# Designs tried in a protein design run: designed miniproteins, single chains, continued (2). Part 2

Each design is a single chain, and the fold is of that chain. pLDDT is the mean over its residues in the fold that is shown.

## One batch from the design tools (miniprotein)

Design m4037
Fold by ESMFold2-Fast:
Structure m4037 (fold): chain A 65 residues (1-65)
Amino acid sequence: MEIDLAMVVIRAAVLKTAGYFKDIEVEGDEIHVTLSSSHPDAKKEAEKLKEVAEKLGVKLTVTET
């Protein structure tokens, strides 16, 4: 559902603003987030977001750089 995708994108944008993510890309029904290597909790926040995305049926891919 478009609403479910939008909710995950909004959460990802908030986490990017907080410094956990370096980048966010949306490709069709999939979201790609790039972790900020400078933030110690980036991976933990990405895993929490991935759990939310899974419950909403949204595919979330996490990239570490």
Scores: mean pLDDT 79

Design m4038
Fold by ESMFold2-Fast:
Structure m4038 (fold): chain A 58 residues (1-58)
Amino acid sequence: SMEAAYAAAKEALAAALAAGQSVSEAGRIWHDAAVREGGATDEQAEAAVVRALIDLGV
């Protein structure tokens, strides 16, 4: 679901921020995994990452 994808993306990006890692790199890695392994559509994964970035203020 879109809500589950968003929650997972936000968790991954928030963890990257807390660790001082690249949020852009973490978002790309999460997107690739969500599409290839998680069964998410490319559109759904992209929307989830964009929403997470907005929510995290980056």
Scores: mean pLDDT 80

Design m4039
Fold by ESMFold2-Fast:
Structure m4039 (fold): chain A 62 residues (1-62)
Amino acid sequence: VSSSDYDPFIEELKKKYPDIISINFGFPPTLYVIVKKGADKKKIEEEFKKIPGISRVVVTEE
């Protein structure tokens, strides 16, 4: 499985949540999402968890 397989889902979520600063891919399939202070971290985490094949999502503020 390639990280590029998630790109369409990631780009759509970036459009919906402009508070996302950066997204990094890790192993096992883990998304590290950095967001602006005051962003709805729980909502963003739940949306990224819906991406097929992702094992974990970690959302942090800058």
Scores: mean pLDDT 75

Design m4040
Fold by ESMFold2-Fast:
Structure m4040 (fold): chain A 75 residues (1-75)
Amino acid sequence: DLAAQLEELVAMYEAGEDPARIQALADELAARIEALIAANPERFRAYSEAVREQSLKNYDEAARRERLLAFLREL
């Protein structure tokens, strides 16, 4: 479950966990996301365009996180 792994990674980062362990989980999550993007390029394209429009207005990490989680649930 990519959404759960992303939430775990964020929680570990906020808790000040060991940087090496955080990096290992981030690398694993990134590899899984890259594989899903490669398998679903149309889904990623739509997501990327929506994120770009939002980021031009004002960067909001909470809104970006929710959008990413919604994207991952669609895959």
Scores: mean pLDDT 67

Design m4041
Fold by ESMFold2-Fast:
Structure m4041 (fold): chain A 77 residues (1-77)
Amino acid sequence: MEARREELVERIVKELGVEREVAENGLEFAARAAEEAGLDFEELLDAIRNKDEEKLAEIEREVREKLTAKAEALAAA
């Protein structure tokens, strides 16, 4: 896990020209957002690294379904 995150942080710093702290904070925010959505952040990172469009589409669908279910639960309560 840590090696993959470190590689992604270095890539973000190099490609976007942002500070390492900003890249690290961005990844931590994304990890928390994924956890809140009930997604495996490591699986998301693997899909991004492999440019797996099919896997990314599956993740997007999962997030949409969970957001819809949460909205329906709130409307019912």
Scores: mean pLDDT 67

Design m4042
Fold by ESMFold2-Fast:
Structure m4042 (fold): chain A 80 residues (1-80)
Amino acid sequence: SIEEEARALIAELDAAIARETDPEKRLALEGIRSALEHALETDAPEEVVRRLIALAREALAADTVEAYRAALQEMVALLA
């Protein structure tokens, strides 16, 4: 299910946060995690959750402060 995919990604984000030594990257990763958690808590539409997962996955692959911040901004906008 999409909820299981989102929860699996939250677990990956938790692991990434635990490993991250750059405080700016960690802050952005924590924001991404919070946005995904918020989407699940508020029962956001499946289409929105799928887009959030895609954005977070792309940011994790890039692993830059800029990519994490850009993803977080778009995720927050999608949840507004």
Scores: mean pLDDT 89

Design m4043
Fold by ESMFold2-Fast:
Parts: C-alpha cells; sequence; structure tokens
Structure m4043 (fold): chain A 79 residues (1-79)
C-alpha cells in the first residue's frame, strides 16, 4: 500500500523530509500534485507540501478520490 503524506508548516515539512530520506518522492502543491498522484498509482510513497491547512485538506481529498488504495496522512500544525 502506497503512503501519501500531505502537510503544511514546520511539522508537515519535517515529516515530509523524513519520508524523502527514506526514498519517498517529495512534491509541492499545486504544480507537483499530478506527478505525486502518478507515483502513488505506481505504488511509490510521496510527500506533498502545501502552503496552508486548507490546501492540504484539498490535496488529501483529491488523493483519496484518485488513489483510494493509498494511505493518506494529513499533517498540519495543531491549533
Amino acid sequence: MAKALVGTGSEGTRKINELFKEGGRIYGYPSGLEDGIKDLKEGKDVGILSRDEKSSKKVAEQIRKEVPDAKVELVTQPM
């Protein structure tokens, strides 16, 4: 099962960088989203960094619709 890590802020950036060091692919939203979805469909782990919580939620929703077998983890700053 492919893992999709979607995040924003310091904690999101930290976890996505850890995923990258473990061989995952890192992408920025919005320009990297299509490439990230393609990699997820091929069974690769991806991290997608977005600017804010609203964008992160939209990205997570799109991944769930397009790659239902992917495990999506949303990482935002606690408020």
Scores: mean pLDDT 79

Design m4044
Fold by ESMFold2-Fast:
Structure m4044 (fold): chain A 96 residues (1-96)
Amino acid sequence: SLEEVIKRLDELLESAKEAVKNRDIEAFKKTVDEIVALMKEQGIPQSLIDGIRQTADAIVEELKRNTPDSDLRVNVFLMAFSGEVLVAKHYLERRA
């Protein structure tokens, strides 16, 4: 059901946030792949999926850099990532 898909996206988003908090790049990348796979299965436009992947890549690069400003930039990109997942959820709800 649509409600189950939205719940799964919310659970995956929380897992992604936890991976970032723990600086676990491998867990974060795995969770992003699961979000993207679910979005493709649900027919989310490729442009939205590409945006999510681009923001995720920016998060990974900042986690790797580990500079004094990296935590601030990671938080900004994580907010953008969360917003892009929210747009995808609204797209799914509007189609129902």
Scores: mean pLDDT 89

Design m4045
Fold by ESMFold2-Fast:
Formats: structure tokens, sequence, C-alpha cells
Structure m4045 (fold): chain A 97 residues (1-97)
């Protein structure tokens, strides 16, 4: 578990750096969406269930940055984008493991 969490943390930090989102402050609505989705025990992969509040804020920063870059403002499209971001984090974490 600890090695998987370290891989996730590294994947998030690398994605923030690669996309230039290191200084993006997520809005309250985007942060709340990430917190609600990742606090769910149903449908959330094990690797995302025990993330810290700081890691959730970093995921929210990725989501905010990507939504802004694409001009996405629809809540439904933002929700779909979160699913894509979680998949990118998972794929990158697997490459690190």
Amino acid sequence: MEEKLKAVDKAIDELLKENGYENVKPGPAVLRLVEVVLSSTIGTPEIFRNLTEEQKEKIAALLEGEAKKRGITSPFEIFQLLGRILQRIYDKAKEIL
C-alpha cells in the first residue's frame, strides 16, 4: 500500500509539472467534487481511497487547469474530465511501480 501511495503522489506531482499547473489554486466547487468522488468507497479504486487532503487538492488543481485550458464550464463535462484525470494518474502510477 505505501509504495502504491508514493507512486500516486509522484504521478500527481509529475502531471502538475508537465502541464504547468503547479501554481493553480482549485476553486471550492472543483475541490468539493474531487473530495466527494474520492471519499466514496463504491466505484473508487483502492489506490485512491486513502489519499490525503493535500493530494486531493493537487488532483483538483489538475482538474481546474485542464478545464480552464479546454474552456470547459459544464458540471457534467468537468465530472467526465475528472474521470479522465484519475485514469491518467493511475496509468502514470503503474509506470512508476
Scores: mean pLDDT 77

Design m4046
Fold by ESMFold2-Fast:
Structure m4046 (fold): chain A 88 residues (1-88)
Amino acid sequence: MERERLLKIVREYLESLPEEVKYAFALRVLKLLEEKDWKALNDLLKALSEEQKMPQEVVDAIKGLSEEDLLKLFEEIVEEFEKKPPSK
């Protein structure tokens, strides 16, 4: 229950971003997850929060999600962007 709420918070934030920015961000996060640079990921989130005023809810949501949830979420974003069915 809580996990689905966290996923919604992150997804809504990402959907507020331009598609190209969202895609680039997703790729960057996936790379950090693959390298197991959890500290770098947390540092990135803090920097974004201070510079871009990323909501605390989004930061907490990402921290609350498991590695599996994060990988699945961002992989879906990347796949969706790459597939991009014709506007119909």
Scores: mean pLDDT 74

Design m4047
Fold by ESMFold2-Fast:
Structure m4047 (fold): chain A 86 residues (1-86)
Amino acid sequence: PSQEEIDREAQLALLIIGGTIAINDAKRGNYEAAAETFEWLAKQAESLGLHDVAEEFRKAAEAARQGNTQEAIDHANRALDLLSEA
């Protein structure tokens, strides 16, 4: 594979790992950490042209900032499902 292909696959893997970490932070009540991670993930997804993934991570960040644990997890899981299909 080309370096571009390797870099893109690495970025997709980091989004999945980061999303999982942020979900665990939300489950533990670490809402600020979860929201910051989800916002960063949304920005990275946008840079990759994955606007649907980015939108779900933004919704997860907003829910986390409001302390809505289940809503944050639901949106983050939707983003991870979309990433697994990319």
Scores: mean pLDDT 86

Design m4048
Fold by ESMFold2-Fast:
Structure m4048 (fold): chain A 78 residues (1-78)
Amino acid sequence: MKEKAKEELDKIVEDAKRGLEVAATNPDPALAREAIDSIAENAIKRVKEIGEKAGLPEYSKKAIDEIQAARDAALARL
């Protein structure tokens, strides 16, 4: 079942990266920032929940680091 949890974590990272990319295109920088922060926070929360349940601390840390890097990149484009 760890393989299925890893697939779920990978999907969360992919979905978050796509959402952050779209949010960064909002012409209102205040709304863009709010959306970026919300997407990143929700994705990180889900990664922590799945990673804890599946016993994947190192994989979860990598996923969180990737989401945080994507958030920082999205914010830098505002």
Scores: mean pLDDT 85

Design m4049
Fold by ESMFold2-Fast:
Structure m4049 (fold): chain A 117 residues (1-117)
Amino acid sequence: GPPPRRVITDLVPRADVTPEQFEKLVEEIYRILREHADDPQAALDRIIEVAEKYGAVLVALSVPADTPLSEVIRRWAEATERAMREGRSVIDPEADPQAVVDNLRARVEEYLAARKA
């Protein structure tokens, strides 16, 4: 079969996005993930639309699982810079939509947990 890959996903807000706006975006994304649990592509499409309306971009990369951390950081920086420059989400076409959704759910849950501390 094809070599194993790792998917890395995060939300990148513009500098002018307030903490309150970002919190509202995170809550809306969490709702979308629940509403589209059976359709990861539909969830991803809706999340991209909502993130961009809030002034954030979604970045998702697919890398070979054995890729060194330094190379992952470099590719992430390049994708993030491009997304911010263009004002558009950057989704690697090799990133499996389910893996992107699963990674994003984990990040959203981390953010929601941090609010309780």
Scores: mean pLDDT 85

Design m4050
Fold by ESMFold2-Fast:
Order: sequence, then C-alpha cells, then structure tokens
Structure m4050 (fold): chain A 63 residues (1-63)
Amino acid sequence: MEEEWEKLVREVLLKEMKKRGLTDEKEIEEQIEDFIEALKERAKELKVSYEDLIKKIKESVKE
C-alpha cells in the first residue's frame, strides 16, 4: 500500500470538498474513502502503480 499517495489524494479531495461547501466531516470522509477505493480498483484494471495513476491525474487537472 502506497500511504504517501493516499495522503496526497485525501488532502486534495478535502480542499475541493471544502471549496464546494461540504462541512459534514462524515460525508467528506465517506467520499474520500470511496474515491480511494475506486482508484485502487482502477489501478488494478490498468496494471499501473498508484503513484503513476496519481501523477496522470495531476497532469490532467493542471492549472
């Protein structure tokens, strides 16, 4: 398990959810966990590393 990428994803999602006005911590945590599980399943399907998948996502949402 790549704990560092999970921390990065949680941090990014937390900021985005707060920007959208979500204040319920339980709902935020549930959404973050769901997203992380979806990323794990996608990484398995694509046979890519979690780090590589996160890098690709970051590049796609480049400001």
Scores: mean pLDDT 69

Design m4051
Fold by ESMFold2-Fast:
Structure m4051 (fold): chain A 81 residues (1-81)
Amino acid sequence: MSDAEQQALLAQATALARAAASRLSAEQQAEWLALTAASATEGARLAADLILAALADAPPAEQAAARAVLDATVAAVAARE
């Protein structure tokens, strides 16, 4: 993956995370932050699940695109650990 492709993927993931964050409870956000502090990979997996859950009302095509971006982002985080 090129640096430009990685940057574009992270930008998409950031936009999705921002959209999902507005739908997360304070408890869900605290749990995600605690997991991320202990393991970046586990935090990324929980964040991906919460983002997909927050996008449940989105069209199936958008959910599939979000899943692909989030899966690639989790893999990139895991590779850095």
Scores: mean pLDDT 69

Design m4052
Fold by ESMFold2-Fast:
Structure m4052 (fold): chain A 66 residues (1-66)
Amino acid sequence: SPTWRVQVFDEDGRLVAELTTTDRVVRLSGLPPGTYTVVAINPETGEVFRQTVEVDDRGEATVTLP
């Protein structure tokens, strides 16, 4: 599986979370409800994946990477 560097930005463009993963599924937790932008970068290939995600009233969201 490819290694992804994942960055999560809030509606104001502030970086609120950053992690490295080889998993296809990323769970976000402890965030205020709202719309976030997830940017996943493959450092080996330079490939960039972008996705908008909604964080629910529990402060949780799930993102699926390619």
Scores: mean pLDDT 82

Design m4053
Fold by ESMFold2-Fast:
Structure m4053 (fold): chain A 62 residues (1-62)
Amino acid sequence: MGPEVPLDPTRMSPAELAAALRAAGFTDIEITPADPRDGDRVRITAVGPEGARVTIEFTYRA
């Protein structure tokens, strides 16, 4: 955890990102490739604490 700076999801590992989402109350977290031509592009689907399904896409920065 890096409370001294805002967390950048593009620089987090998939495990760190899943843990952060769980801490925020998200469930049914799935992390999948969003673009087969860009292996760094990731899609996350999850259920929020209010029960809404959300989808987030970003480019994973090594």
Scores: mean pLDDT 66

Design m4054
Fold by ESMFold2-Fast:
Structure m4054 (fold): chain A 63 residues (1-63)
Amino acid sequence: SEEEVAALIEEAARADRAGDFDRAVELLTKAGVPASEAREALEAGDWERVERLGVRGYLARVS
């Protein structure tokens, strides 16, 4: 669900703030963000992009 995707992104943000980059990427991958794009967005600190990628991935799976 979109709610589950949002929760995973929030958890990834908490992991990133804690310095656990690998866990943040893993959580974003579970949300449907490709690992390479997740790493790039996290490195840039672009959480708007992370959210868009997660929502897009969810919509692609249910469409």
Scores: mean pLDDT 77

Design m4055
Fold by ESMFold2-Fast:
Structure m4055 (fold): chain A 63 residues (1-63)
Amino acid sequence: MTAAQLIAELGARVRAAHTKLSAEQREAIAGKFQWLEANPDAPEAEKQKVAAEIEAIIAEGTA
């Protein structure tokens, strides 16, 4: 899966889980999405790392 596909899926998951996420978790996720939008030419591996961090926060908030 490309970083772009993963980011799109994570956006949908954040919307679905928004009521279960804390304000701090939502802020952290928003900052990471902002970084991805500001750095479209970043290496694929770096974008995937940031996407994995978002996924980890969602998993924590929905556990």
Scores: mean pLDDT 79

Design m4056
Fold by ESMFold2-Fast:
Structure m4056 (fold): chain A 55 residues (1-55)
Amino acid sequence: ENIDLSKINNAGNEEFAVNLPNNKYKGSARGGFVLGEDGKTELPASDDDPRGSPK
């Protein structure tokens, strides 16, 4: 296993845990980029339609 990659993963995970909860709200407010159910179709994120609503 790659120790250097494990180290960077830990750093990313920590930033992910710190920023992710706030990023979820800020992401919706700022209107980001999301992927569709196919995982290939890029959809525009809107405040009115937060990605994650099941059809």
Scores: mean pLDDT 42

Design m4057
Fold by ESMFold2-Fast:
Structure m4057 (fold): chain A 64 residues (1-64)
Amino acid sequence: SPELEKARENAIKKLKLLGDSFGNKELADRYIKKFEEDSKNVKTVEEIQELAKKYIDEFLKDVK
């Protein structure tokens, strides 16, 4: 659905912005890849948002 795709795009943009802000684009790209792989099995916007939060939180812990 268009809403589901927009939610995915927004999540990817947020991770890219975090990578830029923390000076670690390589780490952000790794989490974007994990998000993309896991998001293929997701059917709702809410689950996409929860998955995005998970990888944002993991990025923030990993980046220090």
Scores: mean pLDDT 85

Design m4058
Fold by ESMFold2-Fast:
Structure m4058 (fold): chain A 86 residues (1-86)
Amino acid sequence: MEAAEKAEKEKEVQEKIKKLAEEGKEAAREYLKDDPETVKRFEEAMELAAKDGKKGREELLRLGKESPGRDLFENAAAAVDALLKE
């Protein structure tokens, strides 16, 4: 029972991260309209977070250090971290 509940919780977290990715994708396209490569990398990092939240969060933090959109990546990483800690 608990193993099934844990699996359901992990799927709920993945669904929340997918919704966050969709919202973040729209924000990234508006905020970074002059940098489509950074938008693409953000989208890829959010997709990774939906599949593997910990690795996706680490990738978002890494990209944030290398990007003019640092706040966007750091905010997304913090949101993913909050969902993973629930």
Scores: mean pLDDT 75

Design m4059
Fold by ESMFold2-Fast:
Structure m4059 (fold): chain A 92 residues (1-92)
Amino acid sequence: SISDLDRMANDLQRRSADLQQMVANNAPPSDLLFQMATLSAIMMGYSVYVNLAVRRGQITPGQYAAYQHLLDQTQDLLNQAHAYIQSRLAAS
């Protein structure tokens, strides 16, 4: 249902904010990697649900675009966090 997608979107946004805060607070690489793995798993599940909903005609093209935008933003954050970890390892 659309309510399930909204709940998943809220969880994705919350965990993305947590990852950003962990980077800002210089969290250990192991903690960052665990959070990134968790966020990636949620993102994959969300992507599957969004694609299923669009195939079933349960969401509008505008809603689909908004959900894809959230996925793109989350992927960009994961890429930034990965680059941050690589930078820390190179500085060691």
Scores: mean pLDDT 83

Design m4060
Fold by ESMFold2-Fast:
Structure m4060 (fold): chain A 71 residues (1-71)
Amino acid sequence: SLAVQREKAAAEIYKILKDKGLTDDEARVAILHLAPVLQSTDPKVLEEAIEELKNAEDPVETAKRLGEKYA
């Protein structure tokens, strides 16, 4: 199910953000920005977004940029 894949991706992203030291509120804001990425049917979009977030110095700003790119 696509919905199950999106839920799994959101959970993985949340864990990455928390591991990078973000608060729960910051992680939620970042995930909201990533709604267009999470709604994408292209698995490469999710893979690229996860990789960028893992390496991001500012994960919230990176999430916002990725959300705008795929909106």
Scores: mean pLDDT 81

Design m4061
Fold by ESMFold2-Fast:
Structure m4061 (fold): chain A 84 residues (1-84)
Amino acid sequence: ALARAEELHAKALELFAAAGGDLALELRAAAYLAEGLGYLAKAAGDDELAAKAFETARAIREALEAGDLERALEVARRATEELG
């Protein structure tokens, strides 16, 4: 679980570095961070936080696949309040 969280965090950092202000790439990075948090929370025994983090990652990715950047950004903003 921790090793998976580290892998996802590394992927997020790569996407942030590549973004250069590209909102879609930054939101993809946010989805990887949320998924990583989910695995970290699972390893810590916080199943409620893990479920919220995985749902956040899924919702951001679904919005990005639909081309709905506003929806993806809103999910990311709400996650900041709910996950920390």
Scores: mean pLDDT 77

Design m4062
Fold by ESMFold2-Fast:
Structure m4062 (fold): chain A 70 residues (1-70)
Amino acid sequence: DEREKQKKYLKEKGGLTEEQAEYVIENKDGVVSDRILEAIDEVVEKHKDEKDLEKRRELVDQAVDEALSR
């Protein structure tokens, strides 16, 4: 239940793919997963009124790529 709720949140609100959401959940205690979650939360908070799903996915992808490059 909890895992499925987190996965749904990451996919629907964070714009992650199934594979990306699963990775974050499985590695949630890792530095990389912490950075990914922080990047997603920042995009969600900053763009809370953004209703264009494609645009939101692009912003999330950029933020995640930046976090992974650190």
Scores: mean pLDDT 67

Design m4063
Fold by ESMFold2-Fast:
Structure m4063 (fold): chain A 78 residues (1-78)
Amino acid sequence: MEELRRLLERARELILRAKQMVLNGAPLSEINAVLRELDRVLREIGRLMRTLDPAAQAEARARLAELFALVREVAELL
């Protein structure tokens, strides 16, 4: 639980950082580096979710869906 919570917080931080970088006109290479790190974190979240009880999985899926919505917003800005 603690590890999953930290990864979800890290993913949110990376998404917000990527959004700020896009809005500030940062180089695509720097934005892509942050997005690659985000992808790595999201894959780890997916792996951990498979080990959770159904109720905890449902809560984690809801939080992850919110993160994916933010990722789509950043992608649409690119």
Scores: mean pLDDT 80

Design m4064
Fold by ESMFold2-Fast:
Structure m4064 (fold): chain A 66 residues (1-66)
Amino acid sequence: LSPELQEDIDEGVAQIAGAVVKTVLSKTVPEELAQAAGDLVTELLLAGASLAEAVAAAEAYVRAAL
C-alpha cells in the first residue's frame, strides 16, 4: 500500500472505532460522555495507540467521569 492509502485506511478505522464506541455508550451513559469517549478512541488510534490501549483508556475515562 502507498503511504497515502495506509493513512486513509488508518483514519477510517480510527473514525469507525470511535463512532462504534460512542454509539454503544450513548445507550447507557450521558451523551456528552459517550461523545468524549468515542473521540478519545479515535484520537488515540490516530496517535498510534493500539485498539486495546484506546478502548482501555476510554473505559477508564468513563469510569472516572461516572
Scores: mean pLDDT 80

Design m4065
Fold by ESMFold2-Fast:
Order: structure tokens, then C-alpha cells, then sequence
Structure m4065 (fold): chain A 85 residues (1-85)
């Protein structure tokens, strides 16, 4: 849907903001785009993987557990909005 595509754009923009590694960033962006053609159940599994990869990258980059939790909570909110659209 048009709304789901708009939420996917917001998710990609968020990934561009928080993930500085270009290879990880580009991989995550492709996973988000691919989720638009999946069932809600399949998309949920893909987003669960995206969240783990974002957490791993932020921890590698030296972010605190508190900072990582704030980013993950914002990301989960966008994912929930995507899956409800």
C-alpha cells in the first residue's frame, strides 16, 4: 500500500541516520525494500533480524546499552506501524 511504502521510507531514513557502516546500511535498506513484497508474518521475521543487526552494529560502534535501547525502541515503533499498515 502507499502508506506501507511511506513507512518503509521512514524505516530506511532511520537506518541511514543510525547505521554508519555503508555495507551494513545498504544491506538493511535492501531487507526493508524486500519486506514490501512479503506476508506480514514473513516481514516480521525479517524485521526481527534487522533489529538484531542494528543492535550488533551500534554495540560494535561503541554505543552504550541505554543509547542502543532508545534506538531499538524507536525502530520497533516504526516496525509495528509498518506491520499494521
Amino acid sequence: SSQQQQIAQRLKDFVREVVRDPFVRDMLIRMIDDSLSLSPEEARRVFDTIIVLVETELRRAGYSDEEIQEVVERLRGLVDEFLRS
Scores: mean pLDDT 88

Design m4066
Fold by ESMFold2-Fast:
Structure m4066 (fold): chain A 82 residues (1-82)
Amino acid sequence: SAREEAEARAREVMAAMEAEIAALIAEETDPQQRAQLEAFLKAARAAVERILADESLSPEEILERTAQIEQVARDLLAEARA
């Protein structure tokens, strides 16, 4: 179904974000930045889990909300690498 496809996409995006952030955490020497990355990863996981648990969301809303989380992650990764 369209919802199953949207949920699969959300899980795929989360897995990709986790891999990128985990790699950055492993290379991060600043304890404060490391803690911020870990806090973001925890919050992002919780946000995606809430999206997946919300049966009222349309497939398009699942994709839009997931894309918003992915954009915040991309911005965070870009800032941390600058």
Scores: mean pLDDT 85

Design m4067
Fold by ESMFold2-Fast:
Structure m4067 (fold): chain A 60 residues (1-60)
Amino acid sequence: GATDAEEASLTPAQIAELARAQLEKQKAEAEKYGLRVPKEVYEKRVALLEKEIEKLEAKA
């Protein structure tokens, strides 16, 4: 991932918690300010992040 070195010392559960917090912030910002990217790109990124978070939570 983009922050592999920073996240190397974290457990999968902790990484999932941080990723979930970031996803919620991105959703809130999109609602307040509108999308910085095309809607299709945003929806795909959200879906991929949710799947990755679920995989990390399952491994925890």
Scores: mean pLDDT 73

Design m4068
Fold by ESMFold2-Fast:
Structure m4068 (fold): chain A 81 residues (1-81)
Amino acid sequence: KKKEYIKKALEHVEKALEALRSGNYDEAIEHLRKALEYAEKAGVIEAVRYLTNALLYVEMGNRDRAIEALEEAIKVLKEKL
């Protein structure tokens, strides 16, 4: 169950990253919220922190910091698989 939630979180983090790179902030926010939900269900507190920061940066329009936070979230989530 936890591994499946981590996989779902990763899927949505990757989609959020794609959306940010294409300038689609609304799509990025949607995927970030789903990634955060799955990371919370998986209990990966470190990923929840990075994803929460990424969401804040996207809402502020700071694409570069949002991307950095998403990359850290991906790293943490992959380490927990």
Scores: mean pLDDT 87

Design m4069
Fold by ESMFold2-Fast:
Structure m4069 (fold): chain A 57 residues (1-57)
Amino acid sequence: SHSEADRLERQALNAAAQGDLARARALVDEAHTRGLLSEAQARGLYEAADMLHAARA
């Protein structure tokens, strides 16, 4: 469970860094739906993904 949360988080942030914000958000939503992240944690990752994506430009 914890290592699955870490895996999805890393994949989401990597997707955002690669410019795939839709995939990043989908991975955060998956982790939240599976109960691996709280709403606050999911929101924080959404913000981090948005910032990483913006930093690419």
Scores: mean pLDDT 81

Design m4070
Fold by ESMFold2-Fast:
Structure m4070 (fold): chain A 110 residues (1-110)
Amino acid sequence: KKKKIEEILNKIKEMILNKDFSDFSDYLQELLKLSGKKLDIDEFEKNFKELLDKIKNISEESRAIAFLTALAIQLGMSEEEAEEIIKLVNEKKYEEALELLKEIFLKLLT
């Protein structure tokens, strides 16, 4: 499972950095299926909105990273880890933010 999760996370990272979101929802659904976790949709939407409000400039990349961060919070990511990701996003360090998210998802899902 770990190798498959890592492959999916790498694909999501590539999609966001290339601004190609054509298969984004399909990869997210596969990631959730592999996690075995149930999403609390109301809590997810609340966290996603709060994260978007903390982002200074909304772009497709920053929105996608906020979405993944809200998802990671549902899976057990700490508030401190979420704040670090948003700080990187506000500094336009999208690659660093996505690499940190990948490491957090691997920790939470394996």
Scores: mean pLDDT 80

Design m4071
Fold by ESMFold2-Fast:
Structure m4071 (fold): chain A 114 residues (1-114)
Amino acid sequence: SRFDRIEALLREYLSTVLSPEDVEAILATIRANKDAPLVDFANAVMAELKKVPGLSDAQREALVATAVGAKLYLEGRVDEAEAAFAQAVLMEEDPAVAAGIRALEARLRALAAE
């Protein structure tokens, strides 16, 4: 499904910044809430990220914005997805991680164009 392809791209990206256990916990939360209203989705992802040790508040907000952007691409809300990814990039303090967010968005945008 389109969601399974988006989940695979998210797994690849999240595996660069989180442990395997935390990746699967975050993806399970995303899958469980994929059809929820955007605010409820964002709150659920943030609650799960607060359980992850070693993340700054800025890193958690960047990861929530990344997940929100992916959900918006799933819903075909391309302009809003681009805004969410722009926010994620601005909030990420590590330039290498920010580059990873941009690479993920490019792949999600290509998938949305299919």
Scores: mean pLDDT 89

Design m4072
Fold by ESMFold2-Fast:
Structure m4072 (fold): chain A 117 residues (1-117)
Amino acid sequence: SGKSEKALEDFVNTLSEEQQKELIKRLKEAAKTVSGNVRTILLYLANRIEFLSGLTTQPTVDDGEFLIQSHTELTVEDVEKARDIALGILDELKVSDEAKEKFNKFFDALIDYLKSQ
């Protein structure tokens, strides 16, 4: 779990403030178009990015709570669907390849965690 948080923090630190704000907005909008675990992942990402970017002092989603609540229900397929949606947003925002690699490390760490069980 700590590896996924570190990867997401490293990703956020590569973004401009404008990219951070727009990404948060787009992730929340995308979450309205999906349901279940995919929605939960997109909302987790939006809220955690908002916290890590310093745009809020209070996280709306606790990483530990997310892992505990979703661990038994979360599938690799749900994570990959959320990743595809989020990467599409990053492409539209013209985020750098370096930032996309750091973002993919978050999903890779989460998938590895789920596979280890």
Scores: mean pLDDT 77

